Designed miniproteins, single chains, continued (5). Designs and how they scored, part 15

Each design is a single chain, and the fold is of that chain. pLDDT is the mean over its residues in the fold that is shown.

## One batch from the design tools (miniprotein)

Design m16490
Fold by ESMFold2-Fast:
Structure m16490 (fold): chain A 61 residues (1-61)
Amino acid sequence: VTAEQVLEAMREAIAELGPDMPLDKVLEETAKRLGLTVEQVIAILREAGLDPAEVYARLDE
């Protein structure tokens, strides 16, 4: 799984859950969609130089 696939899955998770969901719930749905754990999703983003909270803030714009 690539950081690009994680970002796409996060956008889909936000679209399904709505804009008022906390980051933890968005990460849970993202992990579920990719067949990963939340910890693995965070690791993939971090290896790409991305902070999960900053990514979520940008996707919510």
Scores: mean pLDDT 79

Design m16491
Fold by ESMFold2-Fast:
Structure m16491 (fold): chain A 71 residues (1-71)
Amino acid sequence: MIDPISPEEVADLLRAAEEYLEKAKKGEKIDPSTLVALRLQVVAAELEGADPETVARMRKLIDEAAKLQEK
């Protein structure tokens, strides 16, 4: 069995999601591939045993950032 994701890795991923949302709110351009990569990392974290509430929060942040990029 693959070892569960570390709390530090989960915290780093959550921070990255928060940073990209703040960039999007400021009207900064985010490469679409970066948002796709972030979404894949969240899926990997969920599969590796990250807390479901933290995973849900990360998904909401990334989805909000993506919506702001549609402007």
Scores: mean pLDDT 78

Design m16492
Fold by ESMFold2-Fast:
Structure m16492 (fold): chain A 100 residues (1-100)
Amino acid sequence: SSLIEEALKLLEEAIKLLEGMLSRAKDPSVKADIEAAIGDLKTAKEILEKDPSNKQRILLLLMSVSSTLIVVQRRDPSFKEETDKIISILNELSRIILEL
């Protein structure tokens, strides 16, 4: 469906932004949190591709990533603009997932 295609594009955009942040992060705790967020979004992508009816699990992963990014921006304020953008993408993605 076009909604699944849109959701996959948003997931890929969020992953790409996180990979960019990871390449620039210096604090080991910030790196670990970004790596965890990337892992959760990749898991959400697999669920969306294989079992898109499992909306609750996808939404819980997106919520976990948003919470982690709030911690990241608090520890490294230089990432505030990028983490705010990713959280915005995740909020849009959550609305699309609920429409599936």
Scores: mean pLDDT 92

Design m16493
Fold by ESMFold2-Fast:
Structure m16493 (fold): chain A 100 residues (1-100)
Amino acid sequence: SLEEQIKKEILELDRAGAGLYLLLSEAEANNFPEEVIAELRRLLEETRRILEEAKKIEQQYKDGKISAEEALKKIKELRERARELLRRAQELYDQAVAGQ
């Protein structure tokens, strides 16, 4: 169902946030440069804001304010934004590792 697809997209967003949190935690544990840690933290905070926006869209669908198709489209766009943030976080992490 479209509702199950919406739930799946939100779970994938949550996983992106978890992945970025792991990169930040590893960077902190290995005493990465302060600038790298600060940038990873900002990317994590932006990813968390995206997840909260996706949850609000799901709630709008549940409240009958938007269609399932509209909700799914918007949440997929948010997932692509979160994927790009995770990609940037991974690149930042990898560059910091190579620089050690």
Scores: mean pLDDT 89

Design m16494
Fold by ESMFold2-Fast:
Structure m16494 (fold): chain A 95 residues (1-95)
Amino acid sequence: SQKALKLGQQAKKDGEQAVKLGREALESKDKSPLERVKRATAAAILASGGLFLSDQALKIGGDDEEAVKLAQEGKKLAEEGIKLAKEALKEADKL
């Protein structure tokens, strides 16, 4: 299904962007706490979207090996993005 493939591709893109924003939120020590919270929040939103899209791709494209692979990659990236966002929010809450 071309629809499943597109959902898997989008899940991977959203997951990659979530990891990038989450890492920037953790590593940007020169940024204000508010800016770090904004980036961490954006990472969490993108990661949640990536998880949803990955689940949908798996439900409709279970017989499409490429769609399944992209959905699994997107899910792993989204889970990492959530982890990074959570760590960044915890660090921002320190005084």
Scores: mean pLDDT 84

Design m16495
Fold by ESMFold2-Fast:
Structure m16495 (fold): chain A 85 residues (1-85)
Amino acid sequence: MEEEIEKDVIAALGEIYLALGKMAEQRGDYEGAISDYEKAAELFVQAGDKEGAAIAYRNLADVARKSGNTELAEKYEKKADELEK
């Protein structure tokens, strides 16, 4: 099943970008972390992985708060909550 294999590959790429975002965050590269976590969230949404997307949005919210962008953090927290419902 080509579609199923494609979604599995896309979800795996999402996991890679989550790891990249976490590494960027750990070194204080908040802009890089936001970019990587946004890519992870997009990939998980594309793959239909609601759990992965919610995790990515939570990490986006945390990084946005650390970078001083409270409005962006609240936006991503809402996205994560909608997915976890």
Scores: mean pLDDT 83

Design m16496
Fold by ESMFold2-Fast:
Structure m16496 (fold): chain A 70 residues (1-70)
Amino acid sequence: STSLTNKGNKLKKKGDKYKKNGDLKKAVELYEKAVDLYGEAASLSDPPTSQKLLGKAKKIGKKAKKLKKK
């Protein structure tokens, strides 16, 4: 779904802003929500779009995991 993908993109951008401002806890929460939305969008999409969305989810998930180590 384009709507789910767009919502995921918005949450990722908000997470990036909170990360820049030093609010790492809020950044992690927003990144994890973006991962969930990209995962849902991927399940509703056909390849290659589903694979691209899963790739975005994986990258954002890794960013959230790194921030949790601080």
Scores: mean pLDDT 81

Design m16497
Fold by ESMFold2-Fast:
Structure m16497 (fold): chain A 74 residues (1-74)
Amino acid sequence: GKYQVLVSSPELNMELVQHAYAVAAENPAVQVSFTSQGILLSSDDEAALQAAVAALRAAAKALGITLTFTPVAA
């Protein structure tokens, strides 16, 4: 996609990964991939990507996990 964000945390776990896939399932414009560096979110729609980032941030807050969001240049 045109827009990509890498989501990383020292506390990254399977529950957070499952939340990321659930967010992607609710947002068909957003793709999610698990990488060695973290969870990669990508979309051709910037607003859809930002909505997915906000949803994942809310899930992480509920789990007590701190996330870092790093924009990835194409």
Scores: mean pLDDT 75

Design m16498
Fold by ESMFold2-Fast:
Structure m16498 (fold): chain A 60 residues (1-60)
Amino acid sequence: SMMEERERENLKRIIDAIAKLIEEGRYPPTYSEIAREAGLSKSTVRRLGKRFGFDPSLFK
């Protein structure tokens, strides 16, 4: 569905943002850094991470 396609696109943006932050030497990245880099809200980052079995808090 359109909603699920958008959610998966947003998840890809989160994964790409994390990879970029790590490449730039920012490890572990914070929720706020991931959100800014991906162009998403912090709540969206947390929600999508939980839904798709990926949680940025695991980088703590």
Scores: mean pLDDT 74

Design m16499
Fold by ESMFold2-Fast:
Structure m16499 (fold): chain A 76 residues (1-76)
Amino acid sequence: TAEEIAERAYKRALQKDPLVLAGTVREALVEELKKEGFSDEEAREIAEKTIDLAMKIDGGHPSSSSVAKALEEVLK
């Protein structure tokens, strides 16, 4: 599900970058989406839209919950 993809991406980002910057979360989302079968182009587009929406939901820094909600919205 979108929530599972977002959770895996956020955990990956957190392990690579303790600051969990939006760019790091975006790159982690691209890798998790590619594992789900999306192309490079699709994964990048989905990840960009997801991070933009997540930052709007949480007022700046993306959280695990805002990324999950944003990905769910972007994928429907």
Scores: mean pLDDT 79

Design m16500
Fold by ESMFold2-Fast:
Structure m16500 (fold): chain A 74 residues (1-74)
Amino acid sequence: SMEEIKKLLEEAISHLSPELAKKAKELFEQIEASTNPGERLRLLLEMAVMAVEAGEEKALKLIAEAIKIYQESV
């Protein structure tokens, strides 16, 4: 569900530095505003890449779970 995805992404953002959290929140707002499945997936993947590059394993795990739920919903 979108509610479950939002909860996972909000928890993931809480594990990021303030600078990365700001960027991730902007991506999150774009995901919520988008009605295009491909655009939503691209934004989720951008968030995952950000977590990988930052070495934020906890954030990455939560984002990966959100992507899995999203793929099962499309």
Scores: mean pLDDT 83

Design m16501
Fold by ESMFold2-Fast:
Structure m16501 (fold): chain A 74 residues (1-74)
Amino acid sequence: PKITILSEEERKELRELEEPALRQALAILSDPSLSPEEKQAKIKEITLELLARMKEKFPHLAEHFDEREARVLA
């Protein structure tokens, strides 16, 4: 099957990984010393780091995260 259903524990771990990344992104967006271009670059970096951590935690979903990473890099 190409579609994987996450367990309750996996969904909790996913949210725990996402929440710090979202807080970092919000801090970057709220930083008046950064240009819009710098903000975009830093958010892209945070997104790629988040996807890498997700692949480590959920190796059975690695192909799905690799597809998302390719879209972020495009």
Scores: mean pLDDT 76

Design m16502
Fold by ESMFold2-Fast:
Formats: C-alpha cells, structure tokens, sequence
Structure m16502 (fold): chain A 97 residues (1-97)
C-alpha cells in the first residue's frame, strides 16, 4: 500500500499518516516527543522511581515512538506492533525484577 495523506496536527504535536487502504498511523512530532519525555522523566523522579527504572521506561517510550514512525513510513504495522509488544514485555519484566 502507498501513503495517500500526511498531516501535521500542530496543536496536538502529532503527525497522522493515511494509507490507501484507510489505515491511519499517528506519532508525535520530534518537538512534542522531547517535551513529553522530559515531563515523564521529571514525574518519575518526583515519585522516587530509581534512575535505573527511569532509564528503562524512557528507553521503552523511545522504542514505541520509533516503531510508530517506522510503521507510518513503511506500512509494516504487524512488525511495529510486535516491536511495541516486545518493548512493553521487556519493561514489565525488568520493573518486576
């Protein structure tokens, strides 16, 4: 399938990509993503989360954003979903340890 639309929703800091089959993939702009990462890090520090756990959470969030952006560019939604699921499972296992 091919991309038929790409829209930047500046007020939300999101990019929406529409494919010929009607599939829509949404990811954060680089600026909005950096802002949200900084907010997450600050919140976790204020809640007393360990530096190691903060790093694991931030790394997982980055992987999810990268997978979403790659899915939007390639249309490989199945691979992106598998990468997100793997990152979430790895984070859950590390936080439970």
Amino acid sequence: PKIVGKEVIEEKGTVKVTWEDGTEVVYLTEEKFKEELAKIEKLLKEQGVSPEDIQLILDAVRKVQEAAKRAAETGDIEQAAAEVKAAAAALEAQLAA
Scores: mean pLDDT 75

Design m16503
Fold by ESMFold2-Fast:
Formats: C-alpha cells, structure tokens, sequence
Structure m16503 (fold): chain A 70 residues (1-70)
C-alpha cells in the first residue's frame, strides 16, 4: 500500500497537468486491487484528496496532505 501511494505521488509530480478525474480513476484502480481493510483506508485517502482539491490545492499538494493524514 505505501509503495502504491508513493508511485501515485511520483506519477503526479511527473504529470502536474493531470486532471482530478484521472487522479480519482487511479486511486479507484488501486482500491479495486486491494483487500477490504486496505480499501477502507484508501477510501478515506480518496475523500481527503478530493476535499483538498476542492480547497484549491494542487494535485501534488492534495496527495501529500492526504498521505500525511492516512
């Protein structure tokens, strides 16, 4: 799980023009491959990312903040 979130952050840093839709899809794909407990943690991570994006944070900032709370 930590490894997948690190890969997501690195992908976001290399693709700063990535849409919030693409980001949400990538998080959902990680969740769909995870066990139920990991999926619950990732659902909270996804919600946090979306909330930070709604506050006007960049995609990279939203991921970093959500990872700190995870």
Amino acid sequence: MEEELKKLLEYAKKNPNMSSEELNKKITEIMNKSDLETMNGLARFQMEVMLELQKGKSIVEAIEIAMEKF
Scores: mean pLDDT 79

Design m16504
Fold by ESMFold2-Fast:
Structure m16504 (fold): chain A 87 residues (1-87)
Amino acid sequence: MVLEGKSVVEAVEEALKQDEPVTLTASNGETVRVTKDRVEVTAPDGSRRVWDFKEKKYTIETPDFRLVVTPDKVEVEKNGERRVREL
């Protein structure tokens, strides 16, 4: 199965209808885990994307890039440089 943005949203809606986590595996090896509190996408290369609804936090992690967004700040780490912006 190929992972697309719309399929992630649909998986979130299914997880919200039931109290059990929903796990999907895409054809490229990415694993999508959906619960009522968060959506986590993990790739075989170690890349990770997390939408945490309870903490209101969005995280993108790759081997050379990290982005964390919260209600009060945005944190970016790229090429060994870390920058934080308060909202």
Scores: mean pLDDT 70

Design m16505
Fold by ESMFold2-Fast:
Formats: C-alpha cells, sequence, structure tokens
Structure m16505 (fold): chain A 63 residues (1-63)
C-alpha cells in the first residue's frame, strides 16, 4: 500500500477540496477508486498539480 506523508496527505486534501463538487457527482465506487489512485500517485512522488490534473481528467472520463 502507498504510505503518503502528512504533507502529501494535506496536498491531497487540498486537491480534493478544489474538486469536491465534481467528486460528489461520481458514483461511490468510482470516487473511491479515483481517490485511491490519486493517493497512490502522490505517494509515488507526483506533484499536487500533477495529481489535480490527473483527478480532473479521470472525472471527465467518468461523467
Amino acid sequence: MPLPSPEQQAQLRAVFASLQSQLDSLPDDDRGDLQYDATRLAAEGASPEEVRQWVQRRIDQLK
């Protein structure tokens, strides 16, 4: 399992907060998978900007 640092967790919370209305429109399973994958990307060294862009693209694919 990826173990994001407290800093990475804070950055992820900020990304999700900025996209909250769009995330709330997704089915629970899709939202969960997206949040897990985003957390993994951050733990693997992706920047907050890269994570935000990835999340936005995934949301657009799931609409």
Scores: mean pLDDT 77

Design m16506
Fold by ESMFold2-Fast:
Structure m16506 (fold): chain A 86 residues (1-86)
Amino acid sequence: MEEIEREKRRADGLRAIGEDLQRGAAEESEKMTRQAEELRAKDAAEGEKKMAKRDQFDADANKVLANIQKEYEEARKKARELEEKA
């Protein structure tokens, strides 16, 4: 019983962290996109460089989110298996 609750609580915690990080990453990506578009209108080359930095940020953020998602799925799977066997 306590083990099922512990795994569910862990999954909930990971979901909250993932959602918060995803929101923060989306806000930063949007800000960088806006800056890149503004730069692109004045200097296409500088705008493209800024867009490339945004793409790198998105890639790095996606890797962190993928790791959190994997841990979340493992916690959910563990909770489900324990619940089915309890």
Scores: mean pLDDT 82

Design m16507
Fold by ESMFold2-Fast:
Structure m16507 (fold): chain A 76 residues (1-76)
Amino acid sequence: MAALAAEVKAWVDSFLSDLPPGDRENLFQVALKLAQAKAAALANPRQRQNTLVKILAALVKIHKTDPQLVTQLAEA
């Protein structure tokens, strides 16, 4: 758990460094929940990085379209 959380946070901070800390925290929480839901794909070393990148890219796109939806998903 802790290692996955640190990895997801590092990805969010690296790709979304231009966003306010609050927005990055919401995106991190949603990304972490999605990563946990895709645990089987993350257990495959070849799919792990690609799965995390796809989750982050999808969340960035959603955040640009509807940032309130990201906040709601982070609280769920």
Scores: mean pLDDT 70

Design m16508
Fold by ESMFold2-Fast:
Structure m16508 (fold): chain A 55 residues (1-55)
Amino acid sequence: MDAYAQVSQYLADGDYDKAEEIAKKAGIDQSTFDTMKKMTQQGKADGAAARAQRA
């Protein structure tokens, strides 16, 4: 639980090294890690991820 939150936080801060290390130690799959990274990057790009979708 905490590992997922920490990974997302480090990804958001740009600390990929720490994010990846925590993910590996917690046994987070590569696919899950990639998804978290993608969501974090897209959220920053939009600036308001809560309202990205219409229709």
Scores: mean pLDDT 70

Design m16509
Fold by ESMFold2-Fast:
Structure m16509 (fold): chain A 62 residues (1-62)
Amino acid sequence: SSSLQQQRQRLEDEFGDRAGAGDRDGALEALRQLASLIPDPQEQQRLLAQGREAIDRALAAR
């Protein structure tokens, strides 16, 4: 597997952990790093939008 795939998985795990813990700033940082791994600008924007929605949803559930 590529190092890029490993970095993506690590950041996805960090994102979920921080969002679940109520750490909005930490989750946003992991999301920004995930987005930086996406070469397509449109897919990057979709990931950021979906990730921000997921953070808001997780925090609203607390």
Scores: mean pLDDT 83

Design m16510
Fold by ESMFold2-Fast:
Structure m16510 (fold): chain A 61 residues (1-61)
Amino acid sequence: SLEQRKADALAFLDRVLEENKDNPEAVALIQRYRAEVEAAKTLEELDEVLSRFIREYAALQ
């Protein structure tokens, strides 16, 4: 379900946030995407949000 996948995505982002606590740029990026995950209304929107996160996160390091 959308709600379960959103919960899984938020748990993933919370884990990544903990690993990057000392990197303000990464923290800001993760928090922005956490809000976008919560706002996603379809599975397609959620997948697009997560794909953009992975690309932007990889670009930071």
Scores: mean pLDDT 86

Design m16511
Fold by ESMFold2-Fast:
Structure m16511 (fold): chain A 71 residues (1-71)
Amino acid sequence: EEADRLVAEALEEYQKGMEAYKKGDYTKSLEEFRKAKELFEQALALAPNDYVRELLAFIDERIKELEEKLK
C-alpha cells in the first residue's frame, strides 16, 4: 500500500518531467525526474519491483542527458 502510493506519486512526477522535456524546459524536466527517482527509490526500498527498476534505469539516463545539456 505505501509502496503503491509512492509508485503512483513517482509516475505523476515522471509524467511532469516528460511534459517539461517535450516543451524544452530542461531545468523543470531535470527537477521532476529527480523527484520521480527519489520516490521510486523509496518504493523499491519497501517492495522489489522489476518494472520500477527498469524505469529507474531509464530515468537515470535522462537525468545524465539533462545534466549534460544544462552543464
Scores: mean pLDDT 84

Design m16512
Fold by ESMFold2-Fast:
Structure m16512 (fold): chain A 103 residues (1-103)
Amino acid sequence: MRREAEEVAREEIRRLQEATDERINEIKEVADEAAKKTDPVVAYRAAGDATMELMDKLGEAVGRIEELAGGTPAEVREVGEEGLREIQETGDASIAKIKALGE
């Protein structure tokens, strides 16, 4: 039971890290495109702010998973899924905002 919850926690944390990395890479790509059409300082500052927000959300989600020490695999998975949705929604919103700077 405890070992299984710890393994689920590691998998959920890895999933959160991968989703965060994917969104950060997309933010960099859209910032590079926006920088060609607007002030590069504005585009890259927005990308930096978005990256910091995603890193903060990742840290909060990882902290919640770690606080579930001794919980069930189902509880760990539920918190991981919530964190994944939050990272994806935050990342997608930031990507849309940065794309708008290039319009």
Scores: mean pLDDT 83

Design m16513
Fold by ESMFold2-Fast:
Parts: structure tokens; sequence; C-alpha cells
Structure m16513 (fold): chain A 100 residues (1-100)
């Protein structure tokens, strides 16, 4: 089942926000900054890219980066609930990449 651009944008923003919250709880400023940069990039693509095909390609590239950040956040998380949430987000982002 193919996802819409809007569904992917919302899903990636939610995943990046989850990474940002986890990074802030762990005091990992570098990971927090990377998550903030992803959120800004999603907004820039949403606002400035008018070609749906190119938008999907850019979102796919961001999804791969979000997956990597979520994996890193899961590895550093000391809270089992936060870690479980991040592991779920990794799986959801992988599914988004497959359905773009």
Amino acid sequence: KRLSVEEVEMGLANAATTVLDAARKEGNEELAKEAEEILKRIQEISKNETDEEKKKQLLRELAERVRELAERAAEISTDPEVKRRLEIMVRLVEQMIERL
C-alpha cells in the first residue's frame, strides 16, 4: 500500500520529534541538533518542493536518516519505555521507506 506525501511528511516529523525528545532526556545535544535539522528539512521540502516525484525522493532520503537517528537514540536510551518507543519508530520508518 503506497503512502501519500502528506502521510510520509507527518510520519517522519513524528519520528524525528520522538528522537528529539529522547535525545533531550539523555542530554545528548548532538543527536538533538541532528533531529532538529531533520525537522527543519521536512518543513523546507514541504514548503518549497512542488514536484511530487522529487518530493518523494527527498523524503525517502530523509526517512533513511531518521531511521539511523532513531536507532542511535534507542541505543543510548536508559529508559526502557523510551527505548521501546524508538524501536517501534525504527520499524515504522522502515515501512515508510518501503511504501514510498
Scores: mean pLDDT 83

Design m16514
Fold by ESMFold2-Fast:
Formats: structure tokens, sequence, C-alpha cells
Structure m16514 (fold): chain A 61 residues (1-61)
């Protein structure tokens, strides 16, 4: 979905900054948009935006 693609891209971008504040913000935003904490953490650890989107879509985002 376009939502999962956008959110997955944002998660990977936040993770790539290495900044705790950016990562914590992305984690909170993912959960606010319907991701479980587990899926949000996995999306932030994903090696690519495409895999992050896949994780979020599998979790119903």
Amino acid sequence: SAKAERMGRGAVEAANTGARAAIETALAELQKEGASREAAVDALRAPSPEEAARILEADGV
C-alpha cells in the first residue's frame, strides 16, 4: 500500500540518521498509524524501504 511504502521509507530514513530522537519519533509514529510495537521495531531494522513496507503491510498497515 502507498501508506506502508511511505511509512517504511520514513522508518529506514530515521534509522539511517543513527539519532535516538529520530528513531524514537519514527517508532511512535508507526505505532500511531496502526503498527504493533514488534512490527515497528522490525521496520526500523529493515535493510531497505521495500522490506520495511512489506513488514508493515503484513502487520495490517
Scores: mean pLDDT 83

Design m16515
Fold by ESMFold2-Fast:
Structure m16515 (fold): chain A 124 residues (1-124)
Amino acid sequence: MVEIREATEEDLPAIAELEAERNKSLGLEPLTEENLRNLMRSEQVRILVAEVDGEIVGVGIGRFYPEEKRVELLFLAVRPEYRGKGIGRKLLEELKRWAKEQGATTLSSYEIVDGKLVEVSEPL
């Protein structure tokens, strides 16, 4: 069974690995463990992990912008061998729940469209 929980400092190496792999595939700069630790210390950031049998298999990171009533999806990834099991959807659902609790009305993310980094948003 998959468990979705808030990340701890012990999770940072696994999170950095997943984040680096995903961002390289998109042509984006990977975050370092120090960057992730700084995000984890922010009250405006939520880092969630998906765990199976003690292994981190997925990560979701959201940042709340109170002035805009928006949460930005900074990162969402699931290990290849665990894809197709709804883990990414469960991480996204938990981030949306947290976003609504913060008072956000929209969720935004960045996608590569025709070689350009484009912000897309959806209502919460």
Scores: mean pLDDT 78

Design m16516
Fold by ESMFold2-Fast:
Structure m16516 (fold): chain A 102 residues (1-102)
Amino acid sequence: AEEAEQRLLAAGQRSIDRAVAGVKEALALMREDVEKGVEQLREIGKRYGGFRPVAEAVAAYAVASLDDPEAATAAAEQALADGTAQLRQQLLDSARAAADSL
């Protein structure tokens, strides 16, 4: 069970880390081309279904940067941090439940 839990956690953490890296790249792209950045965030949400609400929240705050770039950037970074923490907690809970069923 312990080895299976570790494998599930490692795979899920790698998936979350890749999604987070993709969101950061999309945010950087949005500074030059908002439409391309939003499309990249949508693709991350499609690829990592559990990450979709986080990607959508980050996109909303990033678009708001047109009115207040500093506040919108801080809000986007906070949404990414909060959503990532929630997904990691869900991964821990899911991995424990899956390991208990093995």
Scores: mean pLDDT 71

Design m16517
Fold by ESMFold2-Fast:
Structure m16517 (fold): chain A 74 residues (1-74)
Amino acid sequence: MPSEEEIINELYPKAREIFDKLIEEGVPLPEAMRKVANYILDTLDKEYPDLPDSKKNTVVGQIISKLIAEHHAR
């Protein structure tokens, strides 16, 4: 099983692409975050169905935190 960090690094580029697209389309930040979180959870349920929910939530939380931090930094 890949580590949480490996999963985050794999999913982050696509999550960022979706997030940036939603922001560009005028979607409010809280709604863009929810849509990206739902995409990540859906992907994790499909690709890593045996991953515990606690670990899935950690991956989602870390990706969202990275997106918010980078959005505010630049």
Scores: mean pLDDT 82

Design m16518
Fold by ESMFold2-Fast:
Structure m16518 (fold): chain A 83 residues (1-83)
Amino acid sequence: MDELIQKLKEVLNLLSRGEVPTDEMLDEILELAKKYNRQDVIEVVERLREAIENGDLTPELRFEIMDELSRIIRKLEREKYPL
C-alpha cells in the first residue's frame, strides 16, 4: 500500500508543477492498484493516461484529476492508519 500512496503523491506533485507522469509510472500505479483492488485509482489513472496520449489534458481536466487524486490519497492514508 505504501508504494501506491507514494506513486500517487508523485503524480499529484508532477501535475501541480504543470508536468505529466510517464507512461511507465502510470503502468506501475495501475499494477499496484489492481494488486490492492483499487478501482478508484484505476479509473483516475486511465483517464489521465488517455488525456496525456490524446493531448487533451486541459487545465480543467488537470484540476479535476488532481482533486480526485488528492481525495484518493487521503482515503488510502486513513485506511493505512485506522482509528
Scores: mean pLDDT 81

Design m16519
Fold by ESMFold2-Fast:
Structure m16519 (fold): chain A 85 residues (1-85)
Amino acid sequence: SAARREAFLRELEELRRRILELKERAEALSKDSHVLELLDEALELLDEAERALEEGDFAKAERYFGEARAALLAAEDLIEEEEKS
């Protein structure tokens, strides 16, 4: 449905915003490229999710979105650990 598509697009836009904000923060704080690699992977996965959504494959879009979110959470954990050290 159009409502489901619009809701999912908002979720994609919000996750992309969070990834870009964290990437900016990571570039300022981290000497470790691993966090930046995870965030770049998350952005690529969001691009795949958006492509799947354009094709009408909601199941595929949801899988890529989940993978992107997992990569963001992993990057957030690594930054939090670095800040505690």
Scores: mean pLDDT 83

Design m16520
Fold by ESMFold2-Fast:
Structure m16520 (fold): chain A 88 residues (1-88)
Amino acid sequence: EKEKRIEELKKQVDELLSQAETLRKNGELTPETERALFSQLLNILKELYKLGVPLEEILETLDRFLDVMGADEFDKEQVKKYVEELFK
């Protein structure tokens, strides 16, 4: 049950990352779309954390999303710190 739900959520993450990458490559990524994708990702990551997925893995997933969004290293560090505080 728990393992199955974790795998389902990980699949949703992969789908979201693929969608985000496609939108960015096509020049279709708007501030509204970026906020929607980030909000959706954050909800998935919160559920993964509640199911016992380690914070390290959560932050690695967030880092991959931010890379797709084209965030620089400084912005990535700031967003990751923000998400860590939200989960604590």
Scores: mean pLDDT 83

Design m16521
Fold by ESMFold2-Fast:
Structure m16521 (fold): chain A 100 residues (1-100)
Amino acid sequence: SLTREQQEKLQEIVNEIRDLLGKIFEALENGDEKSAQEYLKKLLDKLDELAAFLKSQGLDELAKKVEDFKKKIEKLFNDKSKSIEELKKEISKELLDVLS
């Protein structure tokens, strides 16, 4: 099991990921593609940080799920055919599946 400090660190990173997702969607809804791309880059960096942290704790299977989630996020945001609501739904489902 994770120590209290490890759990607090994990929760902090997860909260930052959720905040960045919210900022990406707000920017997209406002037509601010530049801010959306900046927040997306920060999100991908935070997913790398989370995967590295999980690997450092011996949680290799969970780290792999985070890495797979990152690849899915990159593909979803490059798919210009999807509506913002479809992106929100798909990403929220994938995030829940990773963190469950």
Scores: mean pLDDT 82

Design m16522
Fold by ESMFold2-Fast:
Structure m16522 (fold): chain A 63 residues (1-63)
Amino acid sequence: DVEQAMKEILGSVSMIGKVDDEKVEEAAKIVQKYPEATPTIIRQAKKQGASEEQIQKILEANK
């Protein structure tokens, strides 16, 4: 369910207060399981300060 993915995204990225490689890997896993949540994951990653390279890594997980 997309709602479950949203809950995971908000909890995970909010906890760190920033996006690092470890959080990028977590976001990639969420995107693989819930591709529909990709826009929300990207939005949250950008809000937490993810680089364009980190954003691309998450997008690649969606194939």
Scores: mean pLDDT 67

Design m16523
Fold by ESMFold2-Fast:
Structure m16523 (fold): chain A 60 residues (1-60)
Amino acid sequence: RGPPIAVPDIAYPAALDARVQAMTGSSKAYSDLSPGERMLLMARMIEERDDETIAALQAA
C-alpha cells in the first residue's frame, strides 16, 4: 500500500512565479496553471536554460 496522500501547500519560488506572469500576462501563480500551461512553461524554461527555476520546480 502507498503512503497517505497529503497535498502539500507548496511554496514556489518568486522566479517561477515571474516566469508564469510573463507567460500569462497576469499575476497568476504556478499553482493556478493548467497541465498544458505547465508544459508550455517547462518548455520555455528549458529553451531559455533557466536551470535555477527548473531545479526549484523539481525541489517543490
Scores: mean pLDDT 64

Design m16524
Fold by ESMFold2-Fast:
Structure m16524 (fold): chain A 81 residues (1-81)
Amino acid sequence: SMSPLEKEVEKIEREALARLMELDRRARAGEISLEEMRAGAEKVIEETRERLIELGQPETAERVAKGMRELVESLEAELRA
């Protein structure tokens, strides 16, 4: 069974991913520019990092932030193609 902390970390990661995917959807639909999507994604990444640090999980915060940045770079590359 997962600890309460592990469950909260997973919830934070899942919520952040959903926010990033909504930004991708809006960019693909032409509702926001690529620059606006990138700015929104950076905000999601920083808010997620801060939430994980507040939970006493700075190492997880850096790992998750890195993974989210890599995802955003991949999504941006697809939009530029």
Scores: mean pLDDT 89

Design m16525
Fold by ESMFold2-Fast:
Structure m16525 (fold): chain A 69 residues (1-69)
Amino acid sequence: KLLYRHLTSGKIIEFDLDDTIKELAEKLAKAEGVDAEKWLAAFESLGVKPDTKVKDVLDEVRTFLELID
């Protein structure tokens, strides 16, 4: 289980290493009050596909979360 604190909103986003990028995008969308498709498009712009597991792209996910904050 990973915890990320979004600097702009101050919200803590919880996700699992076994979550897909789609599942992470849905969690981010719920936390930020925006559509999951927006986050999926942002992840895909970094070369990360919706069905990829967080554990397989952990460095890209960490970089992305830091970049969007």
Scores: mean pLDDT 70

